# Designs tried in a protein design run: designed miniproteins, single chains, continued (3). Part 83

Each design is a single chain, and the fold is of that chain. pLDDT is the mean over its residues in the fold that is shown.

## One batch from the design tools (miniprotein)

Design m10876
Fold by ESMFold2-Fast:
Structure m10876 (fold): chain A 82 residues (1-82)
Amino acid sequence: SPARESLRELIEEYLKEKGKEHITVEDALEFIDKYLPPYFKEKVKEKVLERIEQLQAEGRKITPDEFADILLEALEEVKKEE
C-alpha cells in the first residue's frame, strides 16, 4: 500500500541517518518514540519488541520492509485491544 511504502522509506531514511543497514531493538524503540503519537507508542513498543526478539532468536536480521510490516501489524493489534 502507499502508506506501507511511505513508512518503509521513512525507516530507510532513519537508518541512513544512523549509518545502519538493519533494525535492532534499540533502533525500533527510538523510531517509535520519534515518529508515533504518544497515546499509542507504549503498547506499540511492547508488541514490536516481542516480534523483533522472536525474529532475532531465529537468527534473522530485520530489514526496513520487515520492520514496516511489524509496525503496521502492531498498530492494528493495539487498535483491536481498544
Scores: mean pLDDT 81

Design m10877
Fold by ESMFold2-Fast:
Structure m10877 (fold): chain A 118 residues (1-118)
Amino acid sequence: STEEVIAGLHKRLDALAKKLQEQMVKELKKQGKSEEEIQEATDKLNTFLGRAKDLITEALRALDAGTPVDVVVEKLQRGLLDVAKEINPEYPETQKAMEQLAAAAVEMVRLEGEEYEK
């Protein structure tokens, strides 16, 4: 079902976000960032994760409704870029983690869209 696919993609994105967060925190600690600065970076990454999960839900529902995969993927890419601009992370490490989450979200939705067309 579409609901099971959404839940599965959310779980996979959560697992990736945890790994990316751990890598970001390690690098920021190595740079001598304060606990407050690290928490602010973590909060921004988690805000991005939540918004990306919402956009994945919207994308999969659009695919289920018969929207073409290319249209859904383009809308998802634009939505993720808009959210990243809104969050405006201070650190390159946070920006990189957000970009890696966005790329994974797009690829997961693209692969599901291709399966719907078979």
Scores: mean pLDDT 90

Design m10878
Fold by ESMFold2-Fast:
Structure m10878 (fold): chain A 92 residues (1-92)
Amino acid sequence: SELEKKAKEVIKKAEEKIERAKKILAERFEGSSPETLDLLPELKHLLPPELWPVVEELEKAKEALELAKKALESKEKKEQEEYLKKAEELLK
């Protein structure tokens, strides 16, 4: 339950960072669909350099969200702790 609470906190923090980054990108690419914004990290080299930090934050937050979800799915406490540690490091 303690690790589940921690994982949920990390998920919330990651989702908030994703939402913030998407809002910044949506303002710069008015009229873009959410699906288009999700592809921007893969196309970072084609974007203006001033947007690279926002795209990098989006990439890290998405990876942290995935790791926190894997922590919740894991049945081994040590594995859960390792996933959460990696997720928290990405959200710094």
Scores: mean pLDDT 77

Design m10879
Fold by ESMFold2-Fast:
Parts: C-alpha cells; structure tokens; sequence
Structure m10879 (fold): chain A 104 residues (1-104)
C-alpha cells in the first residue's frame, strides 16, 4: 500500500511540475520543488530511473528560477539516481550540469 501511495503522489507531483513549466506565467520554483519531491518518492520506492528524470527536471526548473545552488543539488541527486538505475550516460550529463550550475 505504501509503495502504491508513494507512486501516485510522485506521479501527481511530476505532472504538476510539467504543467507548471508549460503555464503562461510559469512558477519555476514551485515546478522545481514538485519535481524534487517526486524524485525523493521515486527513489524511496526503488524507481531510480524515474527519480533521475524528476531530479533532472527539478534542476532545469531551478536554473530557470535562478536558484543555482538548488539546481546543482538537484542535478547531483539526478546523477546518483541514474547511476543506481544503471544509466551512466544520463548520470554523466547530470554531473556536468551540476558543475555548470556551481560555477554561476
């Protein structure tokens, strides 16, 4: 039951983030927080592939909001989750974006 509830919450938060990113006046910080929370929930249920995607989108949204420190953290979490999922290519991309955000 807990895993199903976390999956539903994570998907809801992820979809909210996507909708907010596409809004006429996007609240990028709210979108980023929703993606970040979705990533945490996906990791908790072992869906590291989905967690990597959610954290990656959180990083992109934080970059759009100008929060470079949170963007770097989100990209680092994306890389960790993608490595747990066995996706080395996406993990390396996320690590690169984290370094770029840290330089700002």
Amino acid sequence: VEEIIKMIKAKSLYNYGLKEMKAENPDYEKAAEAFYQAGKLFDEIGRHDLAGQAYYNAGLAYLKSGDYEKAAEAFRNSAISYRKAGDTVKAEEAERLAKEAEEK
Scores: mean pLDDT 90

Design m10880
Fold by ESMFold2-Fast:
Structure m10880 (fold): chain A 85 residues (1-85)
Amino acid sequence: MLIGVVGDNGEAIRAAMEEALKHGVPVVVARDGETALKMGVDAIVAADKDEKLIEEVKKLAEAAGIPVGVARTAEEARKAVEELL
């Protein structure tokens, strides 16, 4: 399993990476959902506070048929990663 973390929320991105690392799951960090999909991710965490960017990432993940989590905070990022495992 490979998780893509997408967005501009540095605290949520770091929390998602740390949580995935605790479970031995590799992570790629991408600026946008299209880049993450090209990297062959099995799941995406949208790590942002901008609702428009979150909706865009969710739509891309749904179109690709992969699970998506949303994280606006470090705590939400940990929960999103845990739910994807």
Scores: mean pLDDT 86

Design m10881
Fold by ESMFold2-Fast:
Structure m10881 (fold): chain A 106 residues (1-106)
Amino acid sequence: MSPLHEAAMNGDVEKAKELLEELKKEGKSVLEPEKIGSSYITALQLAAAYGRVEIAKLILEAAKEQGESIRYPTMKGGNMYTALDIARALGREEIAKLIEEAIKEE
C-alpha cells in the first residue's frame, strides 16, 4: 500500500501533506488507485471511509491544483464506488460536502 494510502487510513495529516507536495512537484497523480485486497482504492476513498476530513480536503486541493478530474480517477474503485458514494453511505457529511463542492468547480 502506498504511503499516501496509509496516511489516509491512519489520519496522519502531516505525512499526507508532505506526500501530496512531493507528488505535485513530480507531476504525479494524487488520485492513483492501489490494489488493497480484491479492490482498487484511492487514498481519497480511504479518507472518506475512515472519516479523515482534513486529509480528504488536502487530496481534493492537490487534485484541483494539478487540474486532475475528481470524477475521472475517483469513479473507479472496488465495485465502482466513488469517494462520494462511500462518504454518503457512511454518513460522512463533511467529506461528502467537500467532494460535491470540488466536483461543481469542474
Scores: mean pLDDT 76

Design m10882
Fold by ESMFold2-Fast:
Structure m10882 (fold): chain A 104 residues (1-104)
Amino acid sequence: SMEERQEIRKKAIDEASAIGVELAKKIKDPKELLRAIREESKRLADEVAKQLGLSPEERETMESVLYRAAATAAYANMNPEMRKAFIEEAAKAGDFFGKLMKLG
């Protein structure tokens, strides 16, 4: 059902957020942190795509959602002095995170 598919997506988003928190505690370089977030978001998107039978386009959308969740959680939990550099590195990787940062 749509509700069951939503629950699977919600669990993946929650996992991405938890990973973002843990990565921000361990990785203090903004570029390295963003790379690790990208790698974990891709891994989670592959798992969700397999579980839900997503098309390539739906998988890319899921990867974007998971990346934004992890990046937002990392931003909230990193050293505040690193936040500007993190946003600048994220903006270089794409505009979707920059759009999200305007909301938080």
Scores: mean pLDDT 82

Design m10883
Fold by ESMFold2-Fast:
Structure m10883 (fold): chain A 95 residues (1-95)
Amino acid sequence: SPLSERMLERIEEILKQIRELIEQMEQNLDNRDVFEQLLLQLSDLEDEAMGLIQRLSGSPDIADPSFKERLDKLQKELVELRKRQLELQRQVDEK
């Protein structure tokens, strides 16, 4: 569906922005104010991506193996990025 394709593209764009925010967070481990601002931006993007993934998981398009494979890869990437976020938060909390 054209709507489902646009939602997949939006998730891909959000994940790109999350990767860029994580890189900025890695560079700002010594600046708590900047780190916390980046974390708030990251959390908003994660919430949007999770909402889109949940909606697509309930869509008829999931019956298409190619669509499901693309969605599963994006969900896996989001999980890995969230794990990296938690590791960075741990590093800041240890300072």
Scores: mean pLDDT 89

Design m10884
Fold by ESMFold2-Fast:
Structure m10884 (fold): chain A 85 residues (1-85)
Amino acid sequence: DELTKLFESLDEKERKELITERLIKEVEEAAKKYGLPEEVVKEIIELLKNQTEENIEEARILLAEAVEGIPREEAEAEIAAARAG
């Protein structure tokens, strides 16, 4: 699904191989599909424009929280588990 593709894209970005413009487009498509708040979408896009490991992790946490409707603590745990492999 689109969320899985976004998380896969964010993993690749941690390896310095992703194109920012493509990630922004994928976030915008997910926002349309899942009805994400405009403020959350803008925050995720701004994080992806300044591509540090911390910003990529924060973007994933915010996206998981918004798409799944879960608390930040659960989103952080889910992203940490995915990153740990």
Scores: mean pLDDT 70

Design m10885
Fold by ESMFold2-Fast:
Structure m10885 (fold): chain A 95 residues (1-95)
Amino acid sequence: SRKKELEEALPAIAEETGVSIEEIKEKRKKIESLSDEERLKLIEKMLREVRKADEEELKKFREKLKELEEKENISLAEVLFSFELELEVRERRLA
């Protein structure tokens, strides 16, 4: 179970990122409340603003996400959660 794997990994993620376990849980809860359409829009916004992705890169990323979801059962929620944690770590390192 991905949820069980994540719960077991939370202390290690908190230690590595400097984000508290409670903040990680709140980010996850917020992401789980979103639709897949809203999750995809946030992922694309982060790619444009943080990684400076162009429209061709976004198109390739959408195609890759669809393949990963269909072949490897990786949810958009898991992808968005990873991006939210990466962004939080970057913001804390810049402060």
Scores: mean pLDDT 72

Design m10886
Fold by ESMFold2-Fast:
Structure m10886 (fold): chain A 62 residues (1-62)
Amino acid sequence: LEELLAEIEKLLKEHPHPEIQALLETAKRFQALVDAGRITPEEAEAMLQKLREELEKIKEKL
């Protein structure tokens, strides 16, 4: 998740699009939930995969 956050932040700096900003905010919320122990590592992995798929879709549009 930390690596994905860094990738999204870098992409947002290069391409300041609202879709990328929204994805970053979503990813930060998930990291906060993981850090607070509110979701399991298994749920975190599933969400990480979904966020990665959304990032790839956004990259296809750029």
Scores: mean pLDDT 79

Design m10887
Fold by ESMFold2-Fast:
Structure m10887 (fold): chain A 61 residues (1-61)
Amino acid sequence: SKTGAAAEANGRAGLAGDAEAGAAASVKQPHGTPERARLGGEAGARGDGSGGAGGIAMAGA
């Protein structure tokens, strides 16, 4: 997509918003499974960042 540059800007905004939601979700996580909370956060950040970065890579080609 040629909108890769715009997609990255949107990806950053989405990542920041998702970080705020992640902080709230951490409070709801059960204390018995801290590894789950960590994996969830990493997966979320990776998915959002991967989408934005992928868009740019394709546009830049």
Scores: mean pLDDT 42

Design m10888
Fold by ESMFold2-Fast:
Structure m10888 (fold): chain A 76 residues (1-76)
Amino acid sequence: SMTAIMALFKMIAADSELWLLEKSRDKLSDDERRQMLETVGRLLDDVESHSEELSDKAREKLEELRKRHEQLEKEL
């Protein structure tokens, strides 16, 4: 479905932003990190609202992204 395709694009965007945050942990201010994490959190929440339309592989990737998001939030 188009919804599932859009969810995959949102997960790619979240993955890219999380990767950048992980690479730049000690280069960004706490405010900058918080703002980026809030953006990622909203993307993941939106994807999770359509989780039943996702493949098993996509749901597995979503769980990975959420764990990475939670880990970075704990570091604030």
Scores: mean pLDDT 84

Design m10889
Fold by ESMFold2-Fast:
Structure m10889 (fold): chain A 112 residues (1-112)
Amino acid sequence: MEEAVELARKAIELAKQGNGKEAMRLTIEAVRKHPALRPAVEALEAIYKEVGDNPEIARLVAETVLRALESEDPVKAAADGLEFIANVLEEMGYPKAAEKVREAAERLRAQA
């Protein structure tokens, strides 16, 4: 858990520096280290492929993952955050990434 939190914090700093792809890569690694959040990995990989170069989206995703890792209910926090990210992606014109992110949120809610 500590290592996952450190990866998420570093991802936020990289996104602030404009390095969206590296920020997304570290965020995916952070999620992979938390077994309960692993259903989100495919959704984060979809974001990486379609909008990985967007540091604003990478920052939003990294901050959402950090909040989930620090939450008393990480699975619920991750599901809520992914639904918000899916809405942002759809508004930006990335409906395929949004669909995969919503699917991951539903899978996390089913495990909660």
Scores: mean pLDDT 83

Design m10890
Fold by ESMFold2-Fast:
Structure m10890 (fold): chain A 91 residues (1-91)
Amino acid sequence: MEALRAELARLDERAVELGRRLVEAIAAGDPEAPALAAELGEALRAAVPPAHEYLDLLAAEGRISPEEAAELKARLEALVAGLIERARAAA
């Protein structure tokens, strides 16, 4: 659990930093904006498996139901896909 939380925090920090750089690049008309959008997409996708594992552990501990875990996984995947698409469209 603790190691998984640390990994999720690290991935979140990376995604936030890439998102900040992407916004700055778009505002500046930087030709690197599409590359930053792609890198942000990779960081967001990399966070999905450990986030799924964390949700499964919460369900196993009885903190959420298995149904809630499945719903949160689906919502996370939709959120990640939407963020990747918006980043690509903006770049």
Scores: mean pLDDT 79

Design m10891
Fold by ESMFold2-Fast:
Structure m10891 (fold): chain A 75 residues (1-75)
Amino acid sequence: SSLAKTAGERAFELLSELKDPEVSAEFFKLLEEYSLSPKSDPSLAEQLFQAGKEAEKSGDKRQALLAYTKAALYS
């Protein structure tokens, strides 16, 4: 979906900007957990995408990255 693409692209951009090993570990853990139990929740994905945007506005790039990652996965 367009949401998954937009959220995924922004998550990778933030991952590259942060260069934080702990955040990178959380990111890959989310991908691994989703690969073991794939599920779709479009309403949750939209809520998480908005949470990511709010986190970016507040300067919390770590929370934004994790929210965008989850939004892309649940889309």
Scores: mean pLDDT 81

Design m10892
Fold by ESMFold2-Fast:
Structure m10892 (fold): chain A 71 residues (1-71)
Amino acid sequence: AAELAAQAAALDAARAANPEWLDVGAAMRASREAGLAALAESSERLEAVAAARAPERDRIGAEAAARRAAL
């Protein structure tokens, strides 16, 4: 705990002394934002697959209902 706190304080001091590290932080944030955008695209693809399969399930349900009504 004390060592971790000392390392965090040393990193904060190093960032203040080295402004170029702010650019590294900005690059890491941009990379994370790109990752979140990729996850959003994956969600859209999953929704498209689910939508494509919905008509098949609806048709099977309608056929089952028709068979029950015909009895």
Scores: mean pLDDT 72

Design m10893
Fold by ESMFold2-Fast:
Structure m10893 (fold): chain A 73 residues (1-73)
Amino acid sequence: MSEKELIRETLLRLARDFELSEEETQRLLDLLDAGASVEELLDTFARLVGLSERQREQLKRLVLEELQERLAA
């Protein structure tokens, strides 16, 4: 699986779990297709769902660690 496919899958999972609207989900996918970094995508996601700074940093850490492990395999 490509890095872009893993990021897309992760964003779709987060959108479902946090009940993002179709428009909000599409905005994240459009940013991914435009070449936004994982960090930029997660910052945008956190803003859309109203996460605190602490929750945003925890989410970034967990997602980046997961993606790094899956891409290294």
Scores: mean pLDDT 79

Design m10894
Fold by ESMFold2-Fast:
Structure m10894 (fold): chain A 61 residues (1-61)
Amino acid sequence: MSNEEILKMLEEEVKKKFPEKFDEVNGKDVAEVLKEKGIELENPETANGDDAVEAMKKHFD
């Protein structure tokens, strides 16, 4: 599965949790969604989409 597909899935999850959010995904919102799924980001406050993709890959490895 591509990094692009993982990022798109995360954007959809953020929209489900925060439907009032704009198209731009905030790293903190992504970190919170991942945390609900049991995936911890190493630095949630400064995390970006690439960090989220890496965390998801590590979780499913």
Scores: mean pLDDT 65

Design m10895
Fold by ESMFold2-Fast:
Structure m10895 (fold): chain A 79 residues (1-79)
Amino acid sequence: MEVEKAKKEMEKKINEARVREGATEGLARMYESSSRLLSEEEGERAREEGERRVEEAREEAEKEIEEAKKEYEEKIKRL
């Protein structure tokens, strides 16, 4: 009962974190493409910024996934 709800909530949070990561990656790719239309140098700078933002988003998503799993484990331990 409560455990099943906690598991579904964890899965939802994990999916939401992954969606946000994917959205950041898509925006970074769009920014690179748009900047490359201005010049090759602008495109390379946008690519470097995009790679950093994607790496940060990935780390944030992994942290959110870890937190969701930890919350689920804590709920199980209390039941």
Scores: mean pLDDT 81

Design m10896
Fold by ESMFold2-Fast:
Structure m10896 (fold): chain A 82 residues (1-82)
Amino acid sequence: SKHEELLEAARAGDEDALVKQLVSDAEALREALAGSYSNEEHLLQDILVVLKGDLESVLKEANAENEALRDRVMEKVAAELA
């Protein structure tokens, strides 16, 4: 599952794998939610909030909570989606 892939990457400290999976999840959410948003920027902002929450949850489950790592991963995800 996507959650298991994120959890494995978090336990391994693999930032590139975390970014790749979160970008994939973001594209799936973008497709699913496109019809519900009149503004693409608002859609992307809401997606990034959801993904940040998912990342925080998986880092906590992995006992790998690290705010600097979280912020680096989210910055790279946002850049890939821009």
Scores: mean pLDDT 84

Design m10897
Fold by ESMFold2-Fast:
Structure m10897 (fold): chain A 77 residues (1-77)
Amino acid sequence: MSMEEAKEVVRRAAEILKKAAKESKNKELSEAAEKAAEELLENEDAAAEELLKAGGEEAAKEMLERTEALSKLIAEA
């Protein structure tokens, strides 16, 4: 996995969180999801570097799976 591919994974995770924030009826969870997405985008390079250090492609799959699971809980709230 390249640095550019890792950045795309980080952006995708942020997009998933932003979508969940819009779908959530819980104000606190919506605000937390938006803040988490913003922090990922503001620290995109650092987050991508951590992803590469954590195992690259396998770590990316795990991050997206966890983000989707969390987003489902936020959207259902």
Scores: mean pLDDT 83

Design m10898
Fold by ESMFold2-Fast:
Structure m10898 (fold): chain A 86 residues (1-86)
Amino acid sequence: MVIDSSTKIPFSDPRIKKAFESQGLKTIPLAHEVACKYILDRYDEGQTSVCASEVSAQTGLSKSTIAEIVSTLKYHDLVPIDFKII
């Protein structure tokens, strides 16, 4: 998938919707949506890791926020527990 900074949600991906609606959220900030979509697209392509610096450059999110997003995706079984941040 292509990262589109003009896209605004509600959630564009059912996996993102599942993760964040379980936390009581109906929408998420655009930067969080873009980060989640990027991570899930890398996993769908067969990658076992994502570069936090790349995600940070694309979204403006801190590396700690990106780590929290990956932890949320792991908690909801959207990526495997051994999926790595580099």
Scores: mean pLDDT 73

Design m10899
Fold by ESMFold2-Fast:
Structure m10899 (fold): chain A 72 residues (1-72)
Amino acid sequence: PKELARRAGEAGREAEKYLKEGNVAKATGLYLRAIGDLWQAYLQGGSPEELARWAREAGGEIAARMASGLRP
């Protein structure tokens, strides 16, 4: 779960850069990938708090917020 959360954080950070460049299509693809990785990590038993922490460590603030939203 930690590796998937970190990858989601990295993808979210890259998506933010593409959004600033106006490349909405590429940014959208990266956000969808981040959501998928976070959901898979959650299903593997990662707690929303741990997933948010690991995603934030990778610089993915948006991905960290998404992970927090997985809380039941």
Scores: mean pLDDT 74

Design m10900
Fold by ESMFold2-Fast:
Structure m10900 (fold): chain A 60 residues (1-60)
Amino acid sequence: MVYRVEPPPGARATGAQLAALLESMGARVLEVGPTWVVAEMSEARARQLEERLGLRVTRI
């Protein structure tokens, strides 16, 4: 499934930093923005990013 990933409110991360993190976890990066990334990953991985890292993950 395809998701948009952003840092949590009040946190800072570049799209490049988020892309590197997601690729290290086996996600397929599709698009990199200034502070966001669009990536293909499993629903379980998307939930892990939200619950363990506090990232904002929105299904597209």
Scores: mean pLDDT 84

Design m10901
Fold by ESMFold2-Fast:
Structure m10901 (fold): chain A 94 residues (1-94)
Amino acid sequence: SAKEKLLKIAEEFLEKVVEVIEKNKDAPLEEQAKAVLEVHEEIAKKNPWIPEEFREFLGMLGAMMLTEYKAGVPLEELRRRALDMLRRYVEKLV
């Protein structure tokens, strides 16, 4: 139950990160970073019960996706990598 809820939150986080990166693709890096941080803060505020370590991990994934995207890695590939990392992380929590 808790693991399933964490996975659902993680997938919702990834979808929102992808969405804000795409919407702000032509914006300066600072604005894109702000948008990703806002998604992270929104997820944390809506889910105050999630472990701090999990929140930190989501923040790291969002930052990684933005950094790699700006380096020219396709967003579809980054989504795949982030989802794999999230699934592995959640499996280790249980």
Scores: mean pLDDT 83

Design m10902
Fold by ESMFold2-Fast:
Structure m10902 (fold): chain A 61 residues (1-61)
Amino acid sequence: MSEKEKLEEFKKELERLKKEGASPEELENFTVRFIATNELSDEQRQELGKYTRELIREIEK
């Protein structure tokens, strides 16, 4: 899977977890695990972190 496909898969899985009722902690843990198990650039890691924070913000409102 290309780096772009990995980012899209990450976003898709994170949105799925959110829709299934995952907690903010679960979303953060998924992000940390994804970053740890995938070869990602610094820019990509920052993008994933920002995306997760935005999703958590929407849940917490």
Scores: mean pLDDT 78

Design m10903
Fold by ESMFold2-Fast:
Structure m10903 (fold): chain A 64 residues (1-64)
Amino acid sequence: MSEEARELLRRGREYARQGRDDEAIEELRRASRLAVEGDDDGLLNEAGRLYEQVRNKLPPSELR
């Protein structure tokens, strides 16, 4: 349970680093759902922070 959520969090970070913000957001949403279900506050907080970072780092006008 927690390991699956952590794997999704890692994928979200990787996609964000690649500039694949949409995919990063999807993985982070999945990680957050599992964290809520498992009552994992640490994971939920990490996923939320990355979600905000990805949203604030909106792709430039080059993203069609």
Scores: mean pLDDT 74

Design m10904
Fold by ESMFold2-Fast:
Parts: sequence; structure tokens; C-alpha cells
Structure m10904 (fold): chain A 77 residues (1-77)
Amino acid sequence: APLDPVLVEAMREAQAKIDAGDPLGAARTLLEKGKETGNPLVLRAAVMAARHLYEQTGDPEAKRLAEEAEKLLKEVE
């Protein structure tokens, strides 16, 4: 199945942040790549990552990232 190369690169960069112990940085990386490219798959990944982090940690920054990604995703779709 063809994978979007922008999504693959964004996921690779996000995974590197997770491996470094920075899941908030991973969500932020996905959001910034989504903003730069307008790619809806990357923005959806940002929403999922930030929401999951918020559910696990209660971090208000994770909630903010999820809300920003959701708003941008609605503008692209």
C-alpha cells in the first residue's frame, strides 16, 4: 500500500522524540509538520498523539496541541 512520504517522515521524527522520552515534543513535531505541509494525515496523527498524551498525563499543553491540530484538520478537509 502506498504511504504518504510526508507522513512517513513526520512519524519518523515524532518516534525519535518518543524514544528520547519527549512525547509532548513528538505531538508538537507532528503538529508543526502538519502546519508546514497542510497534509491531513499528518494533522490527524497530531490530533491522535496529543489527545492520547492528554488522556494519559492531563497536561494542558497536550490538550492545546490537540485542539490546534483539530482546528487545522477541519480547515484542510
Scores: mean pLDDT 83

Design m10905
Fold by ESMFold2-Fast:
Structure m10905 (fold): chain A 69 residues (1-69)
Amino acid sequence: KVDKIIEEVKKLIQEENGSEEAQSAEAKELIKKMEELIKNKKYDELIELVKKVFGDEAAEKVEKIIKKA
């Protein structure tokens, strides 16, 4: 389900940022963009975005979340 993927990705982003206080406007905007990509099933673009912002390891984790859902 799309909602499960969104929840798992949000958790991963929170782990990479290391703090729940990282609810900055930039983090919220990034999460919204990722959520929109997931809703539109643009998983390739989602993986590229995560890779660009958080690196290859985070992108690989997101790919696993998508495959598991």
Scores: mean pLDDT 71

Design m10906
Fold by ESMFold2-Fast:
Structure m10906 (fold): chain A 72 residues (1-72)
Amino acid sequence: KKLEVEHLKTLYETKISKIKNPEVKLKAYKTVLDYIVEKKLTEAIPLLEEMLKKETLPEIKKLIEEALKKLS
């Protein structure tokens, strides 16, 4: 479970955070966040908080906040 969160953090830092197209980035976030919620990866909460702090797009922030509420 912790190893899975580490892999997700690497994916975020190396791929998702670097996506320039807002629509593509939104879809990538939705996929990752849906996976985290479905698997009940509460260990990913610090990662989601980091994502929320770094993101500027309102729709992405909303998805992250919804995922955090479902995990808390």
Scores: mean pLDDT 81

Design m10907
Fold by ESMFold2-Fast:
Structure m10907 (fold): chain A 77 residues (1-77)
Amino acid sequence: SIDEFVDELLKKYFSDLSKEQQEELKKEIKEALERGIISKEEAEKIAEEAAKEETPEKKYLFVGTEIGMRRIEAGLK
């Protein structure tokens, strides 16, 4: 399931984020997967790259930026 996949991604790459940041990322990643903006494989790659950032805030912003750019490319807001 998408929910199970996203929960495992958050546990693996974003356990250092606040509960609120993790909930926001879950919402963004889940929506992007459900709309076909990104695949599960792409989500894993984005998470792996984001995990290289120095701070939880930078990790959070990295994921949001990547998904936002892909939404624009797909013609979505």
Scores: mean pLDDT 82

Design m10908
Fold by ESMFold2-Fast:
Structure m10908 (fold): chain A 99 residues (1-99)
Amino acid sequence: SEEIKKLEKEIKEKIKEIKKKGEESGNSLLTQIAKIAEDFIKLLKSSSLSDSEKKKYLEEILDILNDVIKLYEEGKLTVEKLTGAILRLIGLKLDLELS
């Protein structure tokens, strides 16, 4: 439970960072990623999954968000990479809904 709360806090901080980057760059796909991730965290928090199962989803979300931030900071972020991140998040959400 404490580990889950720590992961949720870290993800929320990454979401804020991505929102800021979206505002600074005028990139609507970054704001879309942040919104999808935020909605996913709410869905996961309300789910009947065990803490260990929730941790798996939270770690995968964090990896996706960290990848987006890294690509942005390296000047390597493309529409294709952003679309890929969105598809990864949607796929993970579908996996959760089928669990």
Scores: mean pLDDT 86

Design m10909
Fold by ESMFold2-Fast:
Structure m10909 (fold): chain A 111 residues (1-111)
Amino acid sequence: MEAERAAGRAVGEGILSHGETPFNKKPSNILQGIALRLDGRIHAGADAEGQPIMDLALELLREHGLTAVGLVVELTEEGKRKVLYVHVAGPDLSEEELEEIRELARERAEK
């Protein structure tokens, strides 16, 4: 099961990625997971590589009245950022509004 599952992912992702196995991606390419909450549990002073992502998360949190923002971002070989995961929470926002904010976060993080 495990070996067969791994082989299936390698074949499928290899076709999509053309020429390289996604299994060869380093876990250390993940820049940072950042979680911010308005109740005084805000991360402050992220490392230099995480600072632009922290600034983006704070901007989204303030602009849209969110209670939490989480971003997980990978650095590509070209030095570009790619968003792997976005979480947004806000009790005064609809699911459609939260979806739009997740899309904006992805676009702004992926320069």
Scores: mean pLDDT 56

